# Designed miniproteins, single chains, continued (5), part 37

Each design is a single chain, and the fold is of that chain. pLDDT is the mean over its residues in the fold that is shown.

## One batch from the design tools (miniprotein)

Design m17331
Fold by ESMFold2-Fast:
Structure m17331 (fold): chain A 71 residues (1-71)
Amino acid sequence: AEREADIERLADAIIEGVERMKNATSADEKGEAFLPVVRETNAFLERHPDLTEREVGLLLQEAVERAKARL
């Protein structure tokens, strides 16, 4: 449940970033579009300080694939 919830939060952040980019009308808005992904990734790392870089990468890839399936 914990890992599933974390992956879904990351996927939701990616979708939010894509929607922000789609709706962005200025260079500043485009530059800030993926701040939700940055924030959620940092929060995820803070919750899981025991994970290796490889394990983090695999979970991020899963989140990307889930976001792609929902877009």
Scores: mean pLDDT 79

Design m17332
Fold by ESMFold2-Fast:
Structure m17332 (fold): chain A 84 residues (1-84)
Amino acid sequence: MLSKEEAEKRIAELDKRIAENPNDAQAYLERGKAYLELGQYPKALEDFEKAIKLDPNNKEALNMAAFLYQFIDPEKAEELYKKL
């Protein structure tokens, strides 16, 4: 579990990694997780969706996006959980 300060530092590190490699699915997943720790759910979801687009079989990204979609679009959450 990241503290709020640790999450903010992690996002800064991942912003640099993504700038160097915009196709790094793992970097988007990790930044989404850090945004989730900060309660920045729209930014977290955007990063999880980007991670899924780059790596459709990333089960962690699928699970994280499905978790957030349960509150926004439950039908989309069910579709993502079926891919796990």
Scores: mean pLDDT 82

Design m17333
Fold by ESMFold2-Fast:
Structure m17333 (fold): chain A 61 residues (1-61)
Amino acid sequence: MPSELEVLLAELEAARAAETDPQVKASLDAVIAEIRGIEDEAEALRRARAVVTLLRQERAA
């Protein structure tokens, strides 16, 4: 079973793949790389949850 962090990162990568704006796509790439670079798993998870929540809110609007 994938971890919660892996599930959230997969959702971010799917959002990046679906994104057509190159500036937004680059921002998503940077955020994914930042989260993957966080050594504290709990901090990485908090960051990933915050970003995914914002993306879900934008999609729901």
Scores: mean pLDDT 79

Design m17334
Fold by ESMFold2-Fast:
Formats: structure tokens, C-alpha cells, sequence
Structure m17334 (fold): chain A 49 residues (1-49)
């Protein structure tokens, strides 16, 4: 479980970095779709935890 928590933390960290980058560019529909995809991945990781 602790090893899985570490891996989940690394994945969440990477997704949060990508989400922050996309939110800075969120003025276009394309970026909004990508933000939704990253949010979906974060939800999936939260369900695993």
C-alpha cells in the first residue's frame, strides 16, 4: 500500500503540473477539452486511492 501511495503521488504530481499548464492556456476550446481529460485521470487515480 505505501509503495502504491508513492506511485499515485508521483502520477498526481505530474497530472497537476499538466493541469496547471493547461489552465494558463484555457482560453481555447482545445485546451478546455485537454483540461477535462486531465481531470478525468485525476478522478480515476482518486478512485484507486
Amino acid sequence: MEEEIKKLGEEVYKLEQELAKLRRQASTGNNLDKIREVEKKLRELAEKA
Scores: mean pLDDT 73

Design m17335
Fold by ESMFold2-Fast:
Structure m17335 (fold): chain A 61 residues (1-61)
Amino acid sequence: MEELAQRAVDAARNGDVKGLMEALSEAGKAGPEAIDAVRQALRELAETDPRVREVLEKLGI
């Protein structure tokens, strides 16, 4: 889970939509705890990084 959350974080910071979608898909396959951890990490970043917020808004997350 830590690696998936970090991968999603890095993808969001770089505007890598494909990498972010791949990390979310992998987390979804791993189970509810994994997807919740990734979503929580992305939301925390969106609080302080406008670029991350924009990417998440575009993806409907």
Scores: mean pLDDT 77

Design m17336
Fold by ESMFold2-Fast:
Structure m17336 (fold): chain A 66 residues (1-66)
Amino acid sequence: GARVTATGLSASGATAVALIAIGDGGEARVSGGEPATVVATGLSREGAEQAAEAARASGGEARVEY
């Protein structure tokens, strides 16, 4: 599965990324306060792309590894 590392997130941005990852059948670990970091694993390609887009839409950065 794909891995997404998202950084520079607000609390709401981190929640959005985590919910997308969980909804895709993956796992998400949230760390830090603000800015927050989310590491999501076990994602499909589509789920990884959606999680990365959510991170960027919230003003954060995302790295995707397939």
Scores: mean pLDDT 83

Design m17337
Fold by ESMFold2-Fast:
Formats: C-alpha cells, sequence, structure tokens
Structure m17337 (fold): chain A 76 residues (1-76)
C-alpha cells in the first residue's frame, strides 16, 4: 500500500538523518548537507504517499523534511 511505502521511505529518511547528524558532529559539513537533503527528499515523498490515507502522518513527515531543509541552510 502507499501507506507502507511511505513508512519505508520515512525509515530510510530517519537513517540518513542519523548519518547526517554524525557527519555534522565530526565536522563533515559537505556530507551532513548531502545526507540531510536526501533525508528531506525521502520525507517529502513519504508525506505525498501518506497524504490521502493519513493526513496527520503526512503532516508529520512534511514537518521532518522542512526541519532538515532549514538545518541544511544553517550549515555554511
Amino acid sequence: SNLKKAEELKKKGDELKKKGDEALKKGDKVTARRLYSEAAQLYFKASELAKDVDPKLAEEYEKKAQELLEKVQQIS
């Protein structure tokens, strides 16, 4: 189902976010920005797939994506 696909994409996004957090902690800003951007794309896709089935879940996924994009903009 689209909802299960959304859940899988969200889990992949969570994994990339954790890798991005670790990269940032190590001072690898280039890798952190890339991983956060990839995670945000996965969260947006998960939100799109969940939107018509579970609007609240879609909103949570979109919020996660937006928070990561904001974080990418803060990394210089």
Scores: mean pLDDT 88

Design m17338
Fold by ESMFold2-Fast:
Structure m17338 (fold): chain A 60 residues (1-60)
Amino acid sequence: GDEAIEKANELTLKAIEAIENGDYEKAAEYAEKVAELARELGNEVGAKSAEEGAEEIKKM
């Protein structure tokens, strides 16, 4: 696949792992990086979803 898609998948897995470990601050950082990458790919829906996810994680 595209390297950017592979990077987004890697960051998503790291965010999930951080949530499982209770590291919500790090999980939010990974979610924000996914949002940035989604915007670079022109995926505005994915970017907004990832940003909203990061904000919800920050409330945990």
Scores: mean pLDDT 80

Design m17339
Fold by ESMFold2-Fast:
Structure m17339 (fold): chain A 90 residues (1-90)
Amino acid sequence: MEKLSDEEFLELARAGAEAALELVKAALEAGDFETAERGVRTMEEDARALRENAEELAKELGVSPEAVLEAAEIFERAAEEARRALEEAK
């Protein structure tokens, strides 16, 4: 059983954060503020979970804790952009 490399994990994290951000933007364009607000909260919660559980998640995934913390930063930045877009659209 092979574990994800740090590089593969971070590529997945970037793709996931980008997809989540685009979903929030699409919801805002559709006027679905409820879905957009839920999307932002989920991204913020995911970023917090990655940061708070970095060592445990790293062990389970077979990546470094540093990679999980970098993924947390990726989701934190995407969540901040999504929050800003939500606030500007109101």
Scores: mean pLDDT 84

Design m17340
Fold by ESMFold2-Fast:
Structure m17340 (fold): chain A 107 residues (1-107)
Amino acid sequence: MTKVVFTALVPEEATGLKLTLKEVILIEPGKEKKAEAKLETKEGPSGRTEAVVTAEVEVENVGAPMGLKVYLEAEDGNILTGGAGFIAQPETVIIDSRAEMEVKKGK
């Protein structure tokens, strides 16, 4: 199994709100599947909240291009989305996007 660690900035609109992991989707060429993941939040060096999502994925083809989509739910019902492409590796992939997650109004 490969450990994928995805870190992104929580938007100011969701700062101070409790976040829950909704789903993580692993994207392979021609298929998508749900991945098991854990969510942790921490305060970054600038005082902004960071979301750290750790997914354990089974990688069949090392060196293949893959993608990760992350969906979080804030306690106000808004959905936060983020994602990144990466190259499949046998042990660990670190994705420090430094990008803000996008906020989608809940409905």
Scores: mean pLDDT 78

Design m17341
Fold by ESMFold2-Fast:
Structure m17341 (fold): chain A 114 residues (1-114)
Amino acid sequence: AEKYLEMGRFALLAGKYDEAIKWYEKAIEIDPNNAEAWLNLGRAYLKKGDYEKAIEYFEKALKIDPNNVRAYIELAEAYKKLGETEKANEYVQKAIDLAREKGNEKMLKKAEEV
């Protein structure tokens, strides 16, 4: 599973979104409870402009890991892209509150920049 996650990240960074999706789908096939694989699959769809699919996969990541600050930040970004400003602000606030609770200053800054 780790090897497919790494291949997916390289493809995502290179802008090869369809290739990234294929690698993350393979990672999920091996370990369907890997929250990071679902999160990164959502990010690939977000980059492709498929905001509805991105949201579904971010929600899947949060069902596995409900304290994933990054997943809330990515949900906020997806809703912002859809023009759903109130939903986006709600998830930004959840990300901020959770990052604060965890003392995660890096994630707090990322949430504030959405």
Scores: mean pLDDT 86

Design m17342
Fold by ESMFold2-Fast:
Structure m17342 (fold): chain A 63 residues (1-63)
Amino acid sequence: VEELVEKLKDKSAEVRAEAARELGKLGTQDERAIEALREALKDKSPMVRIAAKGALEASEAAR
């Protein structure tokens, strides 16, 4: 989880989007990861924002 949170800050939008998708796949309940995904919703890349939104919805569905 921590490794994926670090990848959300990567310089590459492709790497950030992949990290967001992986966190969504895990259905993460880690508050740090959820906060990082919320920050990714403000990302300059639309692909990262879309991936972060999907990941947050997956985490919400896991509740």
Scores: mean pLDDT 77

Design m17343
Fold by ESMFold2-Fast:
Structure m17343 (fold): chain A 75 residues (1-75)
Amino acid sequence: LSPDLEAEILIALGRMYMAIGDMLASKGDNEGAIESYKRAIKLFEEAKATTSDPKLIEEAEKLIKEAEEKIKKLE
C-alpha cells in the first residue's frame, strides 16, 4: 500500500466518522458525536503523518479544523 493511498484511505475513514458524528449530534447524542469527531481527527492526523503530498496534507488540516469547530459547538 503506497503512503499516499494509505493517507487517502485514512481521510475517507475520517470523513465517515465525521458523518457519524453529524448524525449523532442531530439526534442529541452530543457525547457520541464528540467521540466520533475525535476519532476522525486522529485519522486525519495519521493521514498527515503518512503522506508528503501537500494537497492531502491540506485536505486533512481543513478537516481537522472542521471537526474541532464541531466539537467546540457541542462542548
Scores: mean pLDDT 89

Design m17344
Fold by ESMFold2-Fast:
Structure m17344 (fold): chain A 63 residues (1-63)
Amino acid sequence: MDIETLVELEKKYIDRHLESEKARQLAIKRLEEEIEKLKGTEEEKRLVETMERLLKAAGIYPE
């Protein structure tokens, strides 16, 4: 699965399907790992912004 597709799927699951805190945190951790793999690229900036918005929507702020 492409990184783009993976990030989109994780975002959708967090926003719509994940209610349990454990599942939500696992999905966010997975997004952080994908972002880390893209560090130093322009795509990383867009993913970081998307993740910030997603974390705020989930009630969790990036550290």
Scores: mean pLDDT 62

Design m17346
Fold by ESMFold2-Fast:
Parts: sequence; C-alpha cells; structure tokens
Structure m17346 (fold): chain A 78 residues (1-78)
Amino acid sequence: SDLERVREALEEKKKELGLSEEEVEELKEEAKKELEELLAKNPDAEEAKEALASMSEEERELLYESMALGRLVLQQQQ
C-alpha cells in the first residue's frame, strides 16, 4: 500500500540521518506547527486545509514526518 511505501522510505531516511525516535517526534511537531502557520497566513489554502482534514491520522502523521525529514535535509545543504 502507499502508506507502507511511505513508512519504509521514512524509516530508511531516519537511518541515513541517524535520528532517534525522540528527535523525530520533536522535528515532526515543529513541521506541524510550521504547516499550521503557513495555512493560517494564506486564505487561499482552503483546499489544503480540507485535504488535511480528509486524511487519516496515520496519513497526517506520515506527512508531518516526511516534511520534518525533508526540511532537515534541505537545511543541511545551505
């Protein structure tokens, strides 16, 4: 399934980055807050807000984790 593929990709990325579960949880929480701030500042983000609301809790958690890991990788390239 798509969720299993995403989960496997995130697990491999966490191993590459050497992150603990606690560090991943912290980064995920920060990614969630950053997304919420971006959506709050953009009135045209209605579709994005609806998409998030239509996602399962598992899908939202994987999204936040993916965003957290992607942000960390991008910042390391600066």
Scores: mean pLDDT 76

Design m17347
Fold by ESMFold2-Fast:
Structure m17347 (fold): chain A 70 residues (1-70)
Amino acid sequence: GLEEAIELLQKAGVAAATGRRELAIEYLEKAKELGAPEEPVEKAIEAIRRGDTEEALRYIQEAIKETEER
């Protein structure tokens, strides 16, 4: 559910911040399957793939906020 999506987004943020890029992407894709907003999640994945950790964390935070408002 959405609570599980939020937990996965939080785990993705920790993984991204600690350089675990593949794990962060896996958590983000799973969160999207559970109802996290597609746009900020996809932008976070793209930022991780570019190595832009700061931008990825901003989009993950946006995804968390949008999920909490649903």
Scores: mean pLDDT 87

Design m17348
Fold by ESMFold2-Fast:
Structure m17348 (fold): chain A 60 residues (1-60)
Amino acid sequence: MATVVRVALAEARRMKEEGVPTEEMERLVNRALESYGLPRVTGRSADELIARLEELLAEL
C-alpha cells in the first residue's frame, strides 16, 4: 500500500512539472489508488492533490 501511494506521489509531482491539468492528474492518480482499494483524493490544484497523497501516506 505505502509503495502504491509513493509511486502515485512521484507521478503527481512529475505531472505537475510537465504542466498536466489538475483534473487529468486527479483522474490518473485515483485510477491507480482505486485499483489497490485505496480511498480517492481530490484537490483544486496539483499542490492540493500532492498534499492529500502525503496525508494518505502518513496514515499507512
Scores: mean pLDDT 80

Design m17349
Fold by ESMFold2-Fast:
Structure m17349 (fold): chain A 64 residues (1-64)
Amino acid sequence: KVELAKEALELGMRFAQAILEGKIEEAERLMEELEKTLREMGYSEEEIERAREVAKKLIEAAKK
C-alpha cells in the first residue's frame, strides 16, 4: 500500500519532468506505468481514464 503510493508519486514526478523536457516517448511510457500502479492501488477505471485524458493533453502540448 505505502510502497505503491511511493511508486505512483515517483512515476508522476518523472512524468512531469519528461513533459518539461519534451521527452514524449518517455512521458508516454511513464503514463502507462502510472496507470498500472493506480489500478493496483484500487483506483476505478473512470478515475484512471480521467487521469489518462489529462496526461494526453499535457503530452500534446509538449509536442510543440
Scores: mean pLDDT 79

Design m17350
Fold by ESMFold2-Fast:
Structure m17350 (fold): chain A 89 residues (1-89)
Amino acid sequence: SEAEELMRKADEIWRKGGEEAVKLAEEGKYEEAKKVVEEAAREALELLEKAAKLAEEAGDEELAKEAREAAKHLKEEAEKIIKELEEKA
């Protein structure tokens, strides 16, 4: 479904953003790493919100709930990573 495709795309964006942030952090570029995490989180969350809306419109309440729970988890993970990067900067 379109909602599932958007969720997978959000996962890929978040994964790639995380990989780039790790590389930047290894170079001591904590502010740049933080910016990459913030941008990846923002884009992934927008896709998860779209997925939730599409699932609701299709009557798939379980998929809509899954997308919202994924968004909540991603927000919490991003906040934790950002805090850790700020403490190292």
Scores: mean pLDDT 88

Design m17351
Fold by ESMFold2-Fast:
Structure m17351 (fold): chain A 80 residues (1-80)
Amino acid sequence: RPPSPAQQLFQSYDRDGDGKLSREELRALLADAGLRLSDAELDALFARYDTDGDGTLSVEEFMDLVASNPALLQMVISLK
């Protein structure tokens, strides 16, 4: 499958290329998109989309997050 704009954005913040976004990487991405979340709000996102419970988001989990949130999808598209 070709990489979507959201997946390409994910890869831009996945500095070590391990296919995972840490809390800090996601926070930076959301802040760049104009969303500034508290630690509690970020914890809620990870609890909702981090199916592995390892404190990171895979590209698929991140894609589910942006697909479920039209505002985030628009922001992600606008960045690319």
Scores: mean pLDDT 69

Design m17352
Fold by ESMFold2-Fast:
Structure m17352 (fold): chain A 81 residues (1-81)
Amino acid sequence: MEKLSEKERELLYLEIEASLYRAAGTIALKAGDIEKAKEYYEKAVEALERALELARELGDEERARRLEEEIEKLREEIEKL
């Protein structure tokens, strides 16, 4: 059976957390709550930045690059609000 290391598990949880905050931010934005949307997107960025640190520690450069791209996209979304 496949087992994740503690760091791999933490990285996965942070990616999930970021996805949930991003979804919550999008829902808030569609409801017209700009301030709440900004808050959720900022929380998603925080989770992605911690995930990026772990991906780099694991030597997963492909995942690290993807996380960097997602962080930049979310920062751009925040700036549009």
Scores: mean pLDDT 84

Design m17353
Fold by ESMFold2-Fast:
Structure m17353 (fold): chain A 76 residues (1-76)
Amino acid sequence: LEEIIKEVEEILKELEEKGYVKPEEVEYLRELLKKAKETKNKEYLGDAIFLMKLIAEEVGDKETVERLEKLAKELE
């Protein structure tokens, strides 16, 4: 779980640096990741991955979509 959260946080940082995600969206995603860490509930992490995947798909970042899909499978 912790390793997956760390990778998701790194992908979020990359999306933020590329300008693909709005500050409000970054704040919301970080809140979901914080809840995943505090509660150990995989559903919050799944929600964060799902939203990040939608953002990556909208901007055509196929590599990031593939990375997020692999992480989502690791939660199952």
Scores: mean pLDDT 80

Design m17354
Fold by ESMFold2-Fast:
Structure m17354 (fold): chain A 67 residues (1-67)
Amino acid sequence: MENLEKGKEALEKGDYETAVKYFEKAIEDHPELRPEALAYRAMAYSGLGKHDEAFRDAEEAQRLLAA
């Protein structure tokens, strides 16, 4: 959970590049956190102006969370 929490902290501080890196690590270390980490990474990508990457992560998170 440490990388997910650090990613959220970076996101709150507006450090979007750092947030993306922590969410990537969270997915690698804890694949079960992928839907949540992808949702937060989408927010970070939006902050960076990477709207295509943000949309892809948001769509994937939605698919993983949909029953």
Scores: mean pLDDT 83

Design m17355
Fold by ESMFold2-Fast:
Structure m17355 (fold): chain A 95 residues (1-95)
Amino acid sequence: MTPAQRVIQDGNDVRRDVQRVRTQVIQQVNQTGDPNLQDQVTLLDSTIDQIDRAIRIAEEGERTGDERLTRIARGTVDSARITIDNVRDIIRDTQ
């Protein structure tokens, strides 16, 4: 697997994780009405948009052989993982 293909695969995996966490946050918002959890939904929606852009950048990097694009996309996917882990910590601590 090329570095770009790995970023694309990781991006798709992280995108699925964001969607799962988003569903969990929405369930807690519906149960608690906590405005901080509503802010997390907004953050996760932005994170999905960032992942979708990163996947497109990685696809371009694979097509052109531009390693810089692959590195940019990797950074975005890795940042999205940190965001998900932070949101998971927030929802765990609010239970």
Scores: mean pLDDT 87

Design m17357
Fold by ESMFold2-Fast:
Order: structure tokens, then C-alpha cells, then sequence
Structure m17357 (fold): chain A 69 residues (1-69)
């Protein structure tokens, strides 16, 4: 179960073009060190973030630019 969740987290990280290689590696290493409960929370949050990014691309691109410097 933990190994399966870790694989899903790894796939989410690979699919995220906003993360650098170093950020992906650091996130994966942190995931490997985390408990099963933490991994489940990370996976759920990651899926929500992916959905929010899709919405942002369609609807909120301009809004996101306003929030960045």
C-alpha cells in the first residue's frame, strides 16, 4: 500500500512541469521518509493541486499573475 501510494506521488511529481528536477527529487525523498498517513495526505493534496492548476490554466491565469511579482 505505501509503495503504491509512493508510485502515485512520483507520477504526480513527474507530471508537474512547474517543479525543477531538484524539487522533484527532494519531494520524492521526503515522501519516502514520511509515514503512510502522511503519504495519503500528500497524495490527496497533490491531486487537489493538479485539479486547481487545470482550473487556473482555463480560468485563473491572469489572476495568478496578479499574485506573483
Amino acid sequence: KKEEILKEIEELLKEDPSLSEEQKERALEEAKKASLEELEKYLKAGKEIKKLKELAEKEGEEKLLELSE
Scores: mean pLDDT 67

Design m17358
Fold by ESMFold2-Fast:
Structure m17358 (fold): chain A 59 residues (1-59)
Amino acid sequence: AEEYLQKGAEYASQGKFDEAIEYFKKALELDPNHELAKIALAIVLKEMGREDEIKEVWE
């Protein structure tokens, strides 16, 4: 989980939001209750204009 969270953050900092989303989702696959990964994923989805997908992450 932590490794994927770090990779996601690295891609997000480079503007590679699709790759960032993939790694944050991988972090959540390993730890579904990882609040930091959920928050990071929501931020990236909002920046991409995909705010409607945030509900899928939280629900």
Scores: mean pLDDT 74

Design m17359
Fold by ESMFold2-Fast:
Structure m17359 (fold): chain A 60 residues (1-60)
Amino acid sequence: VDALAEVTEDYEAKSEEELTLKKGDIVRILEILDGENVLAENLKTGEKGIVPKSILKVIE
C-alpha cells in the first residue's frame, strides 16, 4: 500500500525491527502486516521497520 501517513505521537522502538518516530514525521506505508502493525519507511531518515497503526494518520 503506497500510502503516506503522519506520525501523531512520539514512538520509541521496542525491538530492532521497529522504527523510532517523532510526532510530525511522515512515513510511507509499504505493507499492511496485520490489524495493528504496518511496515513503513521514515521519509526523514530512510529507515524501514514495523510501526503500530494507532500512531499513524493517513494523509493521501
Scores: mean pLDDT 80

Design m17360
Fold by ESMFold2-Fast:
Structure m17360 (fold): chain A 72 residues (1-72)
Amino acid sequence: MKEKADEYVRKAMEALRQGNFEEAVKLAEKAIELDPDNPSAWYVLSLAYEGLGDTEKAEEYRKKAEEAIKNA
């Protein structure tokens, strides 16, 4: 359900703003489970991994966000 996925994206963005990168990952993962075509969820996951210092995963999920935008 897209509305619920958007709610998890919103919560994940708030977790990013607070510097809680681990929580942001979990919330973004839930959003992706509900709507895997949600580019915002992939983008938040990318930013969360960047905050954790995992630049390889951050780049991978950034590419998934770009792909989701093209397919939307």
Scores: mean pLDDT 82

Design m17361
Fold by ESMFold2-Fast:
Structure m17361 (fold): chain A 90 residues (1-90)
Amino acid sequence: SEAEAARARALELYARGLELVEEFAEEEDEEKRKKLLEEIERLQEELGRAFAEVKALADAELLAALRAEVAALRERYREGAEKAAEKLEA
């Protein structure tokens, strides 16, 4: 369905964003970090549109499934996200 396709796209973009955040967390080169931040910013805009599309198309059950999948991805990438946040606060 269109709703399931939109969910799959949103999850793919979200996972890609978490991978970029993890890469940023481990990157020591300032120039490469700036490029990663630019990629993350563009992806955040695209991801926002993708989640809006899911909200428009999905019922409560599909949205609950998406929330569970997002939570699982967030836990998988938790350490990378924490390290990236520490770099941004320093």
Scores: mean pLDDT 83

Design m17362
Fold by ESMFold2-Fast:
Structure m17362 (fold): chain A 66 residues (1-66)
Amino acid sequence: SEEYEKIKKELIERLKKLAEFVKKKLPDAKVTIEEVDEDTLVLTVETENLKLEESISVKDALKALS
């Protein structure tokens, strides 16, 4: 649906901005955004001392906004 595609694009752009922000604050961090399937995005932040992974479902985001 057009709403799904809009939300997916907005989520990806927001995650990119968050990744840029994290990289500015933690220059040695490795920050990646991965589309693991058609509905699931994973943001990973990795340093020598810490690895954080957040997964987000586009469908769940759409449900939360409806």
Scores: mean pLDDT 79

Design m17363
Fold by ESMFold2-Fast:
Structure m17363 (fold): chain A 70 residues (1-70)
Amino acid sequence: MTEAEREAGLRKAQEAVYRALANAKAAGLDVEALREQILAEVKEALRLGLISEEEAEALREAAERGVAEA
């Protein structure tokens, strides 16, 4: 995977996190439960070496911001 491909993947993942949380809020679903699921998946991906610590931090920030804006 190139650096450009990794950056594009991270941007898409952050957008997916924001949209998932926004859609959950609009649907009246449990946004906190979805945030916890996303954070657990990020932690597992980091543990497996699928993402970097910087990527994990960006995804955690996206999840926290998504809940705060919800």
Scores: mean pLDDT 77

Design m17364
Fold by ESMFold2-Fast:
Structure m17364 (fold): chain A 60 residues (1-60)
Amino acid sequence: MNTLVLTMRNEEEAKQLAEILRKLDPSLKVEVEGNRITITSELSIEELIGLVLRAIGDLL
């Protein structure tokens, strides 16, 4: 099990990114606290980074 923590510019961006991540992989445990996103998963760190980059691309 791996955990990745991301800090976004604001809470709105954090919530939007979290929703995209949950849509991309429903098995992810995604928690939002303010502008911080905590992702816990059985996926490797490399796979988690790939999903985050994809989610950021979907926001842009």
Scores: mean pLDDT 82

Design m17365
Fold by ESMFold2-Fast:
Structure m17365 (fold): chain A 109 residues (1-109)
Amino acid sequence: DDSQKVVEKVLKDLADKYGVTIDDLKQETVDTIALAKMLDSGVLTVKTILQGKSADVKKTLIGLLASLVYLKLKDSPKFEKLKQEFLEEVSTIDPEFAQDAEKILEATS
């Protein structure tokens, strides 16, 4: 699946850039796609995920961004709304990551 390969690359590149350890990249990719589907269905919200206690905030942000990359590649009708919610929340937590995220999401096709 070409979309899965793009998500895997995004996860790897961001983890390397931000010094986040991903022990099993293929499993993380599967989990990221599952998260994307839960966001798309409305079972989870960006806000609920970010309000959860995470041992690593950067890892959570990377997973959310990669999930949005997947939804854009799948032409999800909810992508634009989820992108806006994500960038709004993340800009208050980590402005540098928000800038990277916007650039990556814009470049995704």
Scores: mean pLDDT 84

Design m17366
Fold by ESMFold2-Fast:
Structure m17366 (fold): chain A 66 residues (1-66)
Amino acid sequence: MGEVVATGLSPSGATAVALRAIGDGGEARVEDGDPIRVVATGLSPEGARAVADAARASGGDARVTL
C-alpha cells in the first residue's frame, strides 16, 4: 500500500489531492497551514502516482512511498 505526502498546496490543490486519494479507496488527512499539507495513505501504486501528479499540477510537491 502506498503513501503520498503532498506539500506546498493551495486550498483547491489540497481538496483535489484528498479527493483523488479517497477515490482510490485510501485515506487523506489535510493538515491546515500555510502552505497546506496532505498525507494520503492506503493507496494503490497507480493511485499514489495520481495523487502525486495532482499535487504537482497544483504547484505543490509530493513524496511517494510504496
Scores: mean pLDDT 81

Design m17367
Fold by ESMFold2-Fast:
Formats: sequence, C-alpha cells, structure tokens
Structure m17367 (fold): chain A 116 residues (1-116)
Amino acid sequence: AAEAAAAGAAAGDAAGEAAAVAAGREARRLGREGALAGLAAGLAAEKSGGGDGAAGAGAAAALGGEGAGDKEGGLLGSLGGRAAARGGIKGGSSGGAAAGLAGSVGGGVGGGAPPA
C-alpha cells in the first residue's frame, strides 16, 4: 500500500506538470480567452503539487472505464470523497459500496430493487 502510494505520488507529480502543459496547449488552440483560463488552471495545478495530478489521472481512468468500483473509489477518496459523493448519485445505489466486499462483488445488486 505504501509502495503504491509513493509510486502514485511520483506519477501524480509528473501528471500535474503534464496537465499544466496540456492545459496551456489546449487554451492556445481554443483562443485567447482559453489561454488565460489555461494558464490559471496550469499554475493552480503546479501549486497543488502531485496530489491533484494523481487524483485527476484516476478520475480520467474512471471516466474511460466508468467502472472499477473500489479502485476509482480509492482514488476519489484522495480528493476528500467529494467527487465520489457526486459520482455516486450517477453511479448507482449508495448501498453498493457501503456493503464492503459485497458491494464490490455485486455492485449492481441495488439497481434492480423494486419499490416497497
């Protein structure tokens, strides 16, 4: 766990830098208004350090797969759980993850619950 966290932090630091550069390039492609917004976002990402980059990479992976359940939940937890709470209303029943391992194995169990 600690080894994975250290690797994640290092990757997040690089990802944060890359995100700042990518934001600058995208802003220039979109125009002058985008350039100002991109620079502000890039500077904020650099000041936040690797934590935001690592969390952002996890969120992007979750979007691409939109699954991963407990894996994306772990990464969203690094954001203070706010992104997970907002994603939960779209991702299904709040009972799925709360059931622990059962929620991970049967994430869709609550989806078919009939009205009482």
Scores: mean pLDDT 42

